# Designed miniproteins, single chains, continued (4), part 106

Each design is a single chain, and the fold is of that chain. pLDDT is the mean over its residues in the fold that is shown.

## One batch from the design tools (miniprotein)

Design m15691
Fold by ESMFold2-Fast:
Structure m15691 (fold): chain A 72 residues (1-72)
Amino acid sequence: SSMTLSQFLTSSDDGVARLSELTGIPLAALGVLLSSEFGRSLLTEPLDVAVAKLREYWAQHREELLAAARAA
């Protein structure tokens, strides 16, 4: 519970895949989201807080994130 999002992502070889499992966000969409200003701002947040904020952002921006992921 004291771990930041950044520490979680670097603590395992599949950090982004683990985050996908925790949030329900597809890997490609998570890649786009984590590269955004919003996603980068979450790297220093506690993991639980970051997961909640990522889920909320995904609920509001699904089509935009999926379109960006497909265009990459």
Scores: mean pLDDT 84

Design m15692
Fold by ESMFold2-Fast:
Structure m15692 (fold): chain A 92 residues (1-92)
Amino acid sequence: SFSDMSLEERVQYLQEKFDKDKDGKYLSFSEILKRLQEELGLEDVDGGIDSEFIDAIEKSEYFEIFDVDKDGEIDLKDFEALKKELEKLKKK
């Protein structure tokens, strides 16, 4: 289940889900957020994190993936944790 996934597994899932670039490179965290905003039907596709984007994720299938601290809410700390893990994976 998504709630039992490690940070590495969550980031890998997001990469696989949104990787439409066949260039063999990892998506930046900003690119992942933009693609998620498009999938959720948001008007602003800029990779920015606002309350509308957070609310959309909380109502989506992506809630458990982004609820990294398992507090039942998505906040900026959850996004920061995923971003840091992505940066670590890019260095391996």
Scores: mean pLDDT 77

Design m15693
Fold by ESMFold2-Fast:
Structure m15693 (fold): chain A 67 residues (1-67)
Amino acid sequence: MAEAVYQEGRAAALAGGADEREAQKIGGGAAMSYALGREDVARKAIEAARAGDIEAAVAYATQGGGS
């Protein structure tokens, strides 16, 4: 579910040291990528966030969604 991916991405980012805005971007981008069938991009964003690589997580999140 896209909402579950959003919550997972946001939680991973917060655990990795992201602030609330970065966590929302990572969660939103992961959810959008998942909804568009780009599950690999969503997964990479969440994995980078969990590793504390917030910069990489935001970069992956940005690839799946436009703002």
Scores: mean pLDDT 78

Design m15694
Fold by ESMFold2-Fast:
Structure m15694 (fold): chain A 94 residues (1-94)
Amino acid sequence: SSSLLQQFNELLLQMAELARKVLEAVEAGDKETAKEYIEKLKELGLQAGVPEEEVEKLKERLIEAVENDESLEKIEQIILELFAAMARAVRKQM
């Protein structure tokens, strides 16, 4: 429905903004702030209908990547996996 598509577009915009904030916090060396934004990404994934187990696994991988000083590219890849999971969850609701 158009309403579902509008909600999905709003979720995508919020996720893109939070993803940017995660990457900025990581670049600044602010792991605490990065983890706070990762928790907010988890909440958006749940709101989009991603299964809790899948969201928790992606959150765990993101937090581990931040803690282990992994590359920005790796962190972006995990965020893109969350975006893909959200797209799959919304498609199931159509």
Scores: mean pLDDT 84

Design m15695
Fold by ESMFold2-Fast:
Structure m15695 (fold): chain A 68 residues (1-68)
Amino acid sequence: DLDALFRRYDKDGDGVLDAAEVRDFLADEHGVEPGDAVVAAVIRGADRDGDGVIDFDEFRAFVTAAFG
């Protein structure tokens, strides 16, 4: 359930994931704290709008490409 997964990390409820929330997601998914370069690369790859955050559609596309 990608919606439930997204909402778990969307801690402020604004409908996007910032760098800190992406870091938490990656740490939980891989069991290791990611470096800033890894977080930046994930955001750059998923962030289609260039706003430095990941919305639900970008998150879904990223998860489907990386884990589907």
Scores: mean pLDDT 73

Design m15696
Fold by ESMFold2-Fast:
Structure m15696 (fold): chain A 84 residues (1-84)
Amino acid sequence: MKTVVIAGGPEGARKAVELAKQGDTVIGVGPIGHRAAVEAEKLGGKAIIPKSINDALKLAQELREKGYNVIGVGAIGKYIEKQL
């Protein structure tokens, strides 16, 4: 099963780098999360930088419905995961 991380803050950035090395998908939220998503793409992962928290939530819901394991890390990431 492929994993998608909704990465916010420093904890989200660390998890994003780990999963990116495995080819997993990173949704970067907030300034630190956005930088983490860019770094994840450089490491061979798939990076998505949504325009808003609502766009991140919609994308996370769609990926969860497609059978991805969607996890939130960091305050914003965990907030979005709780809305799923």
Scores: mean pLDDT 81

Design m15697
Fold by ESMFold2-Fast:
Structure m15697 (fold): chain A 84 residues (1-84)
Amino acid sequence: SMLEEQLKEFKEDAELFLEKLKKGELSSEEIDEAVRRLIGLLKKPDLPEELKKEGIKFLKKLLENPKLSEETKEEIKKLLEELE
């Protein structure tokens, strides 16, 4: 199904992003841009529950990164409060 394909792509992209982030291969701008795109995706009312859960998990991992701007961290925290 399209959902299974989207979920697989999301997980693979998230894992790759986290590995690049851990290695210091991403700029602060690239991190903030990726997070804003994810926040926009998670705010969609018709988002499948499986994608929502994976997105929440990814956002929680991102909050542990010191390169993330304070503004972006605050946006993530607010979204997590709304989604949980």
Scores: mean pLDDT 76

Design m15698
Fold by ESMFold2-Fast:
Structure m15698 (fold): chain A 66 residues (1-66)
Amino acid sequence: AELVLEVEGEDVDEAVLNALRQAYERWEELSADAAKAAGAELTRLRDAGATSGVIRAVGEEGELEV
């Protein structure tokens, strides 16, 4: 299944927490591959210092739009 996380926060920490909440809500629907891909893109979002973005994960592939 495709996982889409829309991240938005006042700062990087809030954006990451918002994304984690969305992922947790969808936890039962996530494949292991999609969860892994989303986690990698969350790390990229945090490392970039971005406060907003869209993370998509399909199978092993993740995408981040900042």
Scores: mean pLDDT 69

Design m15699
Fold by ESMFold2-Fast:
Structure m15699 (fold): chain A 83 residues (1-83)
Amino acid sequence: YEKGQKAYLEGNYEEAIEAYTEEAKKGDWQAALNLGYLYIELKKYEEASKAYQRASDLAEKQGNEAMARVARSLSESAAKLAK
C-alpha cells in the first residue's frame, strides 16, 4: 500500500505495479484497486480488469460488499475496453 503509493508518486510506474502486486498477494484489496487504476492510466485494460476483479474478490472476503461491487463494476468496464 504505502510502498506502491510512494513509487507511483515518484512516477516509477513499473515499481508501483510490483509493489501493489505484492501488497495484493498479502490480501490488500486497496492495493489491488490501485493496481487496476494504474493499469488504466497505462492503457492496459485487460490487466486492469484482472486487478479490479482481484480487488472485488479480496473486498468480498473481508466483508466489504460495497467495495466488492464497485470493483466488480470497474472490472467489467475495463474488460469491455480490452475485449
Scores: mean pLDDT 81

Design m15700
Fold by ESMFold2-Fast:
Structure m15700 (fold): chain A 146 residues (1-146)
Amino acid sequence: DSNRERLLRLLQEALDQLDGAGRSVERFSKLGLQAAENLKKDKEKAKKLFEEAKKEIDRGVRLLGEGAALAREAARLSTSPRVQAHLRAAADQFEGAAGTLRDTSRKLGAALDAGNADDMEEITRLGTRILNGMLRAARQHLDAAL
């Protein structure tokens, strides 16, 4: 079992975690926007939608954390400075995205508690845009390491 085969397996697993995190972000975005829309009419429905969005955020954070660890381990196995740099950059994007998800969750909870539907919508849209950018950057770095 060569270091190259192990590196390629870790890289593929990191890509799988990235795809899973992307699906969680997509579901979070939909649920966050639905929570914002419902907040003006039904605060209890908005709270339930936010709790479902929070489950997707928690899943995304876990998947991104796993992806970062896989990318860092792959970087340690690589003897190529170029590949190591791309894998470390991917791990940084995974960790940044996990931080952004946690921050977005906290801000959404505060907006929900304040009854501010417009803030919830803006936080969801901005958070989703930043996250999609970070996930795209992570994928580009993982693809460059392949």
Scores: mean pLDDT 92

Design m15701
Fold by ESMFold2-Fast:
Structure m15701 (fold): chain A 58 residues (1-58)
Amino acid sequence: MDWEGLKKALIEASKNKKEITIDFVTEEGIVYEITLGKVNLSEEEIDKRIKETKELQK
C-alpha cells in the first residue's frame, strides 16, 4: 500500500471506528502485519508514545 492510501485508510477507520489490518511485503519476502484501530491507553502511556514519536522525527 502507498502512504497516501494508508493515510486515507486511517481516516476512514477513525470515522467508522473499525480495525484495519494491512500486510506489507518487503523485497526480501518478509511479511509484516499492521493492525490499525482504537487503543485504550492511560494518559501516561499516551504521553510516552507522543514523546517517542517526536524523538523519532528528529
Scores: mean pLDDT 62

Design m15702
Fold by ESMFold2-Fast:
Structure m15702 (fold): chain A 104 residues (1-104)
Amino acid sequence: SLEELVEKLKSPDPEEQVEAAREIGKHADEISPELYKAFELLKELAKSPDPEVQRAAVEALGNLALSKDPGLQAYAIEVLKELLTSPDPEVQAAAREALEKAGL
């Protein structure tokens, strides 16, 4: 399941990338090496020129910031804090919302 979602994050179709990011967010409480692969791809997608892909990726990173895996949680929080300094105001807003939901 997570392996298929990680593969869909690499899709050339933005609709598939958005759906995969949202589904990965629902699995954020699992402890899995696939979530680390998802994290790396979501970090890249958070800088996507597609606004829906960008937003879905930032929201998924927000879910990973609530992870029970302390390493994944720390990595996701670090990336969200970096996104607060984005020149894109939509990215800044999404990162702020994600951090607020994480209690940060």
Scores: mean pLDDT 85

Design m15703
Fold by ESMFold2-Fast:
Structure m15703 (fold): chain A 84 residues (1-84)
Amino acid sequence: DAVRARVEEVRATETDPLVIAERSIEIAVEADTALPPELRERVRELALEGARLRHELGDSLKALEEFTERHSEEGRELEEEAAR
């Protein structure tokens, strides 16, 4: 819950989804008492890189989804017009 509260505070103050993801990861890694200290920095680096890759993929997928939705909606409008 303390981790969740800190992550929610980041979401309330930050608007950049990548910044929110990076800060949330740092909070989670620092709070994870089960994570060995020797691996903590490596896990942080890998998680941050993963967030950046997901953000880049997310932007590409959103662009594709928006493209598909635009053409799907136009197709539905044309179909409805034909059914009139």
Scores: mean pLDDT 72

Design m15704
Fold by ESMFold2-Fast:
Structure m15704 (fold): chain A 69 residues (1-69)
Amino acid sequence: MLTPQQLSDLTSQASKQVRELAKQGKMDEAKKKAKDTADYLLKSGTVDESSAKVVENYLIQKGEEAAAK
């Protein structure tokens, strides 16, 4: 299980990577990165399935917001 600090750091890094991919027009790659991050958190026992889906959707939304601006 990840510590709160490790979870925060991982989520922050994933959010940055998803936004950068989305800004480059690589939205499919951004969505894959979001899914891979959520799957990793689920596999590590840090979150349950519903929370993993929330993280995935959150990261995708941040990518879409970055691509729209």
Scores: mean pLDDT 79

Design m15705
Fold by ESMFold2-Fast:
Structure m15705 (fold): chain A 107 residues (1-107)
Amino acid sequence: GAMAARQQALDDAYNELVKLALEAGRKTEEILADKDPELAEQVRKDIEYLENLIKKKVSRNEILYVASRLIDRYIAVLRKEGKFDEAIEVEKKALDLYRRIQALEAA
């Protein structure tokens, strides 16, 4: 039914967001490993925390918060590295996912 289809679309959007956030986190850790080891360690802990939230089936709002933090940090690091085109592409993907999630939750 329409409600089941909306729930599936919402689950798919959150799965895409989580995939983007985990990839963003891993790439951030790789960039920072030699340049800022303390921040790299914090990124690793945030990745592990997001993975644990997924396993525990916690509130989507908490998943959204942690995922957005990982993505935003990656965008900031890309900008600091002068990778502006890559930063724009990541930001566009994240904004499209946030808009999809908000539209599905508002329906």
Scores: mean pLDDT 87

Design m15706
Fold by ESMFold2-Fast:
Structure m15706 (fold): chain A 87 residues (1-87)
Amino acid sequence: SAEELSLLLRLAAHELRELGVPEELVDRLIQLSEKMPELSEEQQKIAEEALQKLLDVIREESAKSTVDVEAITEAARELIETLESLL
């Protein structure tokens, strides 16, 4: 649902902030999370798949001895670009 997607995006944004991703990107993701109800059901599925790609990168990097914040930042940027393309 759009409400679940909005919640998951906000949770991801808070995790990105804790990992040291630039606040500008975190703020953009929070703003985009509020617009999820504007998406069609098919667009919400695309957004969910894009979020999953970010979560996979966070999981992969978190398993390493040193977290690559730049790699996570790039994945966050790709998610934001996908979400903006749907709106």
Scores: mean pLDDT 88

Design m15707
Fold by ESMFold2-Fast:
Structure m15707 (fold): chain A 96 residues (1-96)
Amino acid sequence: AELDKLKDELFNKLIEELKKMGEDGYQVALALEEARKIAPIDEVLRQLLIDLFGVSEEEADRRVAEARKDPAAIEQLMQEILNKLKEYIEKRRKER
């Protein structure tokens, strides 16, 4: 499907951006690549929303379902997740 192809492309772009953030970013990117091997992208995004944003499982499911409705919603969700992952990586770098 068109949206599934867009999700794949955006998720790959997110992984590429993380790999540019040094060793910490590379390790996070590898973890996401491993997660993608054992779960659909929607499930990986759902888990990232719970882990990074601290939302409930119900709220994460709702946000992923809304994102499935149009290309702009998927792009917005991926950008929010990328920004939060960048913050997480920078925080980890400073704590070492």
Scores: mean pLDDT 81

Design m15708
Fold by ESMFold2-Fast:
Structure m15708 (fold): chain A 81 residues (1-81)
Amino acid sequence: SAKEESLRDMGEKLIAWYEKEVLKLPRPPTEEQEQALIDTIVSLIESAADRLNLSEEVKEKLVEWAREKMREALEKARKQL
C-alpha cells in the first residue's frame, strides 16, 4: 500500500541519518547504546503504523524490517570506526 511504502521510505531515511550520526562519534556505540537506537526506531515505526491504522500483520512486518535494517546499519557503521 502507499502508506506502507511511505513509512518504509521514511524509515530508510531515518536509519541512514542515524548511521551517519554514529560515524561522527569518537568511539563506537556500546551494545546497550545500539539496542537503545534499535528500540527507538522500532518505537517510531510502531507509533506511525498505529497512527496510519495499518493492520497488525503489516505493522509487525514493518517493525521487524526496521529492527533488522537498523541493526545492519549499526553493525556496518561499527566496522568502519
Scores: mean pLDDT 84

Design m15709
Fold by ESMFold2-Fast:
Structure m15709 (fold): chain A 85 residues (1-85)
Amino acid sequence: SQSDQIEQLELQVGDLIIQYNRLLQRGGSARTQEEKDRIIKRLQDLREQLEQLRQQMVQLGVPQDHIDMVQRVINNIQTLIDKLE
């Protein structure tokens, strides 16, 4: 059902947010540019995955507040990338 598809998307979004929080912690502890570059690459991949899930959420008619939350996480990922560059 559409409800089951939405639940599956929300679980996938949750998993990616957990990954973001781990990268946020690692980014704060990174000391070399090589370590930061590896974190940036992972953040870029994570941002792309979240954008794809956000597009699917829009197509399935997920409430706007949930879509906005995902957009805020995407924006936070971009801010972290900018700080590590």
Scores: mean pLDDT 89

Design m15710
Fold by ESMFold2-Fast:
Structure m15710 (fold): chain A 80 residues (1-80)
Amino acid sequence: SELGKAAKAAAKEIKSLKQEEKKELLKVLEEALKEASKIPDGLEAQILVLEKLKEYAEKKGWKELAKAADLLIKKLKEKL
């Protein structure tokens, strides 16, 4: 599937990140999860986390992670 290919490419990109960039990614995920904790709907909370991840990946030029996040967001929005 396209999502499966994008997820594999994103995982490879994450593995190739420098240690400091991996720490930045972890911090972004932690902050996104903290914001998501304010949202009562679980699906909306998941979408927020992925949107924050996508925005940061785009800012850093992590194209594969940004693409995978975008495809996941679209898949989750189909359930709204």
Scores: mean pLDDT 86

Design m15711
Fold by ESMFold2-Fast:
Structure m15711 (fold): chain A 65 residues (1-65)
Amino acid sequence: SVEEYKEKVKEILDKLFEGEISADEAVEKFLEILKETEEKFGKEAREEVIKFASEYVAKKQNLPE
């Protein structure tokens, strides 16, 4: 499901914030997930995953809206 792909994105971002992976590696893995999401569930699902990632990053970094 699309939710499983959001979980994969969360795991990648958590590893990035923990310093387990580089920003470059996180981007590569994220792009792979987005490609798979679009291929399986369409463009709207890809956009939903991107929005989830952006919101998750904002929450983790306490960024102002």
Scores: mean pLDDT 79

Design m15712
Fold by ESMFold2-Fast:
Structure m15712 (fold): chain A 61 residues (1-61)
Amino acid sequence: AREAALAEVPGLTDLSEEAQKALAWFLSSDAPLTPEAIAAFVASIADPADAARVREFLSRY
């Protein structure tokens, strides 16, 4: 799941470069993909459009 999600990140060209880097770092972390961890990560994204897109992407995993 994490490896597949990481492989898709470069394909998310609608995300800013900053959001892509943050998402790749989050997926490379030891944090579990829990709703709480995802919500905390999404809340750290400054751009609301990037935050919404990242939330949608992570909801698939």
Scores: mean pLDDT 76

Design m15713
Fold by ESMFold2-Fast:
Structure m15713 (fold): chain A 99 residues (1-99)
Amino acid sequence: AMGTVTLTVTSADGSKKFTVQGTLFTRAGGGNNVLMAEVEVTPEHTATIQVVTPEAAATGTATVEVPGYRVEATLELHETLTTDGATGAADMTLTVTPL
């Protein structure tokens, strides 16, 4: 199934908080959930972040690199999507480390 997620993104230092819409892909009958969103990770860099959560887990992590920075995303899914076209909510914390 595929649905839309309202994603609340917070920086690890708590200085920035904003909302983006992401897409969540779920499997019927078990499997991983995949959240995909385009997120401003620094003022000059937007990254496509893909986070995989196992079916039984509400949390997942992903790491992406943009020029000069490593970005670690930690995702927490609120109630998972089970049907196509459903809507959900999630929180994401971004840790941005200079390279």
Scores: mean pLDDT 74

Design m15714
Fold by ESMFold2-Fast:
Structure m15714 (fold): chain A 61 residues (1-61)
Amino acid sequence: MSEEELKEMATLYLLYEQGGEEAVLEGFKYDPEKKKRAEEMLELWKTELREELEKYLASLK
């Protein structure tokens, strides 16, 4: 993934960590395209990308 993609995913991941799947989906209920993207990203974060996103988030701090 590009750095820009990681940044966007990190933002969604932070919402997921704060309030779970419901918080992510609720945040995007007025933007169906972002809601669909968030649903796809939640699946990836649960299995493949969680550790990579955590490392990226650490680099932002």
Scores: mean pLDDT 67

Design m15715
Fold by ESMFold2-Fast:
Order: sequence, then C-alpha cells, then structure tokens
Structure m15715 (fold): chain A 61 residues (1-61)
Amino acid sequence: SPALQELVDILVGLIAQEVRRGELSEAEAERALENLSKILPPEAFEEIRRRVERILAEARA
C-alpha cells in the first residue's frame, strides 16, 4: 500500500540518519531490525533490511 511504502521510507531514513550521526551502532540497528520483523509484513521488512544493511556497509567504508 502507498501508506506502508511511505512508512518504510520514513523508517529507513530515520535509521540512516542515526547511523550517519554515529548515534546508532550496528548492534542497535540489528536489534531495531529484529523488532521491526515482528510487526511489519515480510515484504516491507525485507526492503527495510536490505536498505539498512547497505547503509551500515557504507558507514563502515
């Protein structure tokens, strides 16, 4: 749904912002993903997971 896609974009944006600021560790991001997997549809969760994993990889470079 459009509303679910907007929520995905907001959540990924928030996580990306916190990671870039150094305010969210990789372990904290993994914990957030675990919690999101319990409340989101699998398709939405997999999109968030892929995008967050990319952000974490870029932050390590």
Scores: mean pLDDT 82

Design m15716
Fold by ESMFold2-Fast:
Structure m15716 (fold): chain A 100 residues (1-100)
Amino acid sequence: EWKKYYTEGKKALEKGDYKSAAEYYKKALEATPPEDVKSRARILINRGDAYIKLGDYESAIKDYEEAIRLAEEAERRGDEIGASFLIMGSSAGLSSIKEK
């Protein structure tokens, strides 16, 4: 179920509809089980990217920080490679904001 919303969110993001992208990612998070920390982190990174494009840096920072926290949890569960990709995406997003 969450994958449908995630796909629509990515499609909206690619078309420059950043507001719709953020709304679809919100629905994806609501449909994702709490224990699926890797999927939740991935959705949060993409919603953070949409918030950057909207100029909502406060919401973007919150999403990236939560994504890092969830990626660290995935790493503790033994998904070191998946966690590294999620941390890189989150850190890149935070860096693009904090240099302003």
Scores: mean pLDDT 80

Design m15717
Fold by ESMFold2-Fast:
Structure m15717 (fold): chain A 99 residues (1-99)
Amino acid sequence: SKKEQISKLLQEGTEYYGRGRQLELQAEQLLAQGAPLERVLGLLEQSIGYYDKAIEYFEQAKELAKDDPQTVENLDLAIEEVRENVERVRARIAELRAA
């Protein structure tokens, strides 16, 4: 059903979001432990990739849920939160490269 398709897309988006956050945290932990900067930057770039995939799944769920204004609003807020995480990670990469 359409509801089951939306549920699966939300589950995928949430999983990719969680993986992105895990990689971001791992990068900061490795940086604190004196790991090579290139490895830390690689994990932060991977984090962005997972966040971008989360946005793709949430956008697909939003397209299927167009007839449900409340679900669309909730997904817009979720997409915006993930986009803010992408911008934070991009700023962090720029800071680390400038140091």
Scores: mean pLDDT 92

Design m15718
Fold by ESMFold2-Fast:
Structure m15718 (fold): chain A 75 residues (1-75)
Amino acid sequence: DLQKELGERGLELLEALKKELGLSDEEVIAIHDEAVEETRKRAGHLTGPDAAEKALLKYMEVLEELVARLLAEAA
């Protein structure tokens, strides 16, 4: 289940980031939505048995990029 896999890992990361950066609920939702949308752009065209795994990996990559950007902006 791609949605469950992305939700589980994404929520864990976002929860940790919210705690570390003191983010609002709105900011956390925005980060999640942006990561999902970028993942869709990079992996939304993928089909077949590997699609869920590749999308999860791309989501993690995108989320890490977003985190790095937010940390740079917060500095």
Scores: mean pLDDT 73

Design m15719
Fold by ESMFold2-Fast:
Structure m15719 (fold): chain A 85 residues (1-85)
Amino acid sequence: MSLHEKAVLVLEMARNFLQSGLLKNPFMRTVLDRLLQGAIDEALSNGDYDLAKKLQEARDAINNLSVDDAVKKIDEIIEEIRKRE
């Protein structure tokens, strides 16, 4: 699985957790945050600073935006990653 495929899967998981209300559970929020941090760290270790920046933007959206706005931002980021490869 490519680095971009892994990143997209984590973002799709985040989107589904937001839409299903799973992130109202602090434990599930912590699990997702760790998965996102892992993806950011892997992107940085591979010199993919653009991917790391996009993943950080998604993380910031999840933490700071409404569910609807965060989902929209994640969908935009997923499309940007898919178009790059």
Scores: mean pLDDT 84

Design m15720
Fold by ESMFold2-Fast:
Structure m15720 (fold): chain A 80 residues (1-80)
Amino acid sequence: MEAVEAEAKSLEQTAADIAAVVPTLSPDEARRLLPQVETLLARAEETYDKAVDPEVKERLRRVMERLRAIIAELEELIAA
């Protein structure tokens, strides 16, 4: 249980850090970052499945939504 909460906190921080840099990225940088963000989303989904605490699940749901938004923004940068 402690490991899941620590992972949720780590994912929240990483998602926030990525979101802050996305507007500054070139299309080439966005292409290199996209697979890493997809891996983070998969990790967030696995952590969500392991989580039992409703507060931790809600935090992870918000992280997953943010990561999906980041993926969409990166795909738009690559397409431009």
Scores: mean pLDDT 85

Design m15721
Fold by ESMFold2-Fast:
Structure m15721 (fold): chain A 80 residues (1-80)
Amino acid sequence: SPEELANARLELEKDVANARSDLSDLSGVLNPGDRQALQEAIDKAETVLNDPNATLSELQNASIDLAVQVLKAAVAKVTP
């Protein structure tokens, strides 16, 4: 529905903002591969957000992919 689509866009926009903050805070402690993976997930999510024709499924999948990379970065920080 149009309401579900609007809500998914708003959630993804917030997720991207939070992930960018996490990347900034963790840039000095993350290994290069994990830092790159998080940056790529952010870039992909922004590409989906900038597409006015993005489907609900594409927005939801981008949010899930971003959440996975954020969790992976958080785990990498505490696991040498």
Scores: mean pLDDT 81

Design m15722
Fold by ESMFold2-Fast:
Structure m15722 (fold): chain A 70 residues (1-70)
Amino acid sequence: SLEERIAELEERVEELKKNPKMPDDVIAQAERDVAALREALKSGADEFTVNLLLIVAEGTILAAEKIIEK
Protein backbone atom coordinates (compact mmCIF):
# COMPACT_ATOMS: atom_id res chain seq x y z
CA SER A 1 0.00 0.00 0.00
CA LEU A 2 1.00 3.66 -0.33
CA GLU A 3 1.04 3.96 3.49
CA GLU A 4 3.51 1.04 3.68
CA ARG A 5 5.72 2.66 1.00
CA ILE A 6 5.80 5.93 2.97
CA ALA A 7 6.64 4.02 6.18
CA GLU A 8 9.52 2.31 4.31
CA LEU A 9 10.82 5.72 3.15
CA GLU A 10 10.61 7.05 6.74
CA GLU A 11 12.62 4.01 7.94
CA ARG A 12 15.24 4.59 5.20
CA VAL A 13 15.61 8.23 6.36
CA GLU A 14 16.22 6.99 9.94
CA GLU A 15 18.97 4.70 8.56
CA LEU A 16 20.59 7.70 6.82
CA LYS A 17 20.56 9.59 10.15
CA LYS A 18 22.61 6.78 11.76
CA ASN A 19 25.53 7.37 9.35
CA PRO A 20 27.92 10.02 10.79
CA LYS A 21 29.26 10.76 7.26
CA MET A 22 25.81 11.77 5.95
CA PRO A 23 25.59 15.59 5.53
CA ASP A 24 22.96 17.28 7.73
CA ASP A 25 21.50 19.21 4.75
CA VAL A 26 20.96 15.94 2.83
CA ILE A 27 19.12 14.43 5.84
CA ALA A 28 17.04 17.63 6.16
CA GLN A 29 16.09 17.46 2.46
CA ALA A 30 15.05 13.78 2.74
CA GLU A 31 12.98 14.58 5.86
CA ARG A 32 11.29 17.53 4.07
CA ASP A 33 10.46 15.43 0.97
CA VAL A 34 8.96 12.57 3.03
CA ALA A 35 7.04 15.07 5.22
CA ALA A 36 5.62 16.76 2.09
CA LEU A 37 4.46 13.36 0.78
CA ARG A 38 2.89 12.47 4.17
CA GLU A 39 1.11 15.86 4.33
CA ALA A 40 -0.20 15.52 0.74
CA LEU A 41 -1.67 12.08 1.58
CA LYS A 42 -3.20 13.44 4.83
CA SER A 43 -4.72 16.50 3.08
CA GLY A 44 -6.29 14.39 0.28
CA ALA A 45 -4.15 15.76 -2.56
CA ASP A 46 -4.84 14.39 -6.05
CA GLU A 47 -3.22 11.16 -7.26
CA PHE A 48 -0.82 12.98 -9.62
CA THR A 49 0.52 15.21 -6.81
CA VAL A 50 0.93 12.26 -4.41
CA ASN A 51 2.75 10.18 -7.06
CA LEU A 52 5.03 13.11 -7.98
CA LEU A 53 5.96 13.67 -4.31
CA LEU A 54 6.52 9.92 -3.88
CA ILE A 55 8.97 9.95 -6.84
CA VAL A 56 10.74 13.03 -5.39
CA ALA A 57 11.07 11.48 -1.90
CA GLU A 58 12.29 8.12 -3.30
CA GLY A 59 14.79 9.96 -5.55
CA THR A 60 16.19 12.08 -2.71
CA ILE A 61 16.66 9.03 -0.45
CA LEU A 62 18.22 6.93 -3.24
CA ALA A 63 20.67 9.75 -4.09
CA ALA A 64 21.60 10.07 -0.39
CA GLU A 65 22.15 6.29 -0.11
CA LYS A 66 24.52 6.45 -3.13
CA ILE A 67 26.70 9.09 -1.39
CA ILE A 68 27.60 6.64 1.41
CA GLU A 69 28.57 3.77 -0.98
CA LYS A 70 32.07 5.33 -1.22
Scores: mean pLDDT 84

Design m15723
Fold by ESMFold2-Fast:
Structure m15723 (fold): chain A 95 residues (1-95)
Amino acid sequence: DEEERQKLLENLDKLLEKLEEAIERNLNVDNLKKAIELVKKAKELVKQGGPLVEVERLLWQALKATVSDVSPEEKEAFDKEVEERLKRLRELENR
């Protein structure tokens, strides 16, 4: 759907703007830069009509990158939850 694709691109642009504003506010700059790169990759995939599963993966990786004070145990739990969600999404997208 062309309209859904355009809306997703607009939402990604707004997300990038908010992440860039966070850098200007002196928040964890290195983590935010990594998140911005991942969101930009997601945006490029959407523009190319790429798989939504990969877009979702990149967005979850970006979210993970913004969290600076997570314990290794919490990080592993988050990674497992993300992989489970992506697995279900892959099954739905390949229908």
Scores: mean pLDDT 69

Design m15724
Fold by ESMFold2-Fast:
Structure m15724 (fold): chain A 76 residues (1-76)
Amino acid sequence: GVELAKTGKYGDLVRALSIAETSLLRGDTERAIEIAQAVLEEAEKQAKKFASVGDTKGAAYAQGLADTARDIIDRA
């Protein structure tokens, strides 16, 4: 879960969010928050990097991951 969030790869971040959702469904709220928080931090970092080079699409995709992570935290 958290390991995937640290790779910075889009597919790994998506996989980490899937693990966070599964953890939340199983009642493991603490683990769900931990994984979602790691994805949020990496996604926000990537959104800023993409924005700084004018990659509006990349920034939007990264922001979408951050928004999904925040939703998991809010539902936990």
Scores: mean pLDDT 83

Design m15725
Fold by ESMFold2-Fast:
Order: structure tokens, then sequence, then C-alpha cells
Structure m15725 (fold): chain A 62 residues (1-62)
């Protein structure tokens, strides 16, 4: 999975990777926020993983 490879390359925690692979963007964002990652950094990470800007905006607003 290209998403798995990119998430591993970015050094994302296994729990975040699992949520992303299951399509749980909101859950992945909540874990990243809990770890002190800013919304700006989360947006950059998700875009780097190939998530669309529209999907990132919706998930960050949830």
Amino acid sequence: SELRERAEELGLPAEVQERLLNGDLVGAIRLLRARGVSDEQIREILLELGVSEAAVRRALAA
C-alpha cells in the first residue's frame, strides 16, 4: 500500500497508520493533536500521503 509506505517514511506512529489505513481520518487527526502536532502540520502530512484538500478540510473541521 502506497499510503502505508508514505506513512512509515514520515515516521508516523503505528496507531495513526492503522487509523489512516482504515479510512478513519478524524481518528488519525485526534491522535496527532494529542501528540502535540499542529493542524497546519497535520494538513501537510495528510496532503503528503495523497489525501485531497477537501477531505483534509472536512476531517479537520470534525
Scores: mean pLDDT 82

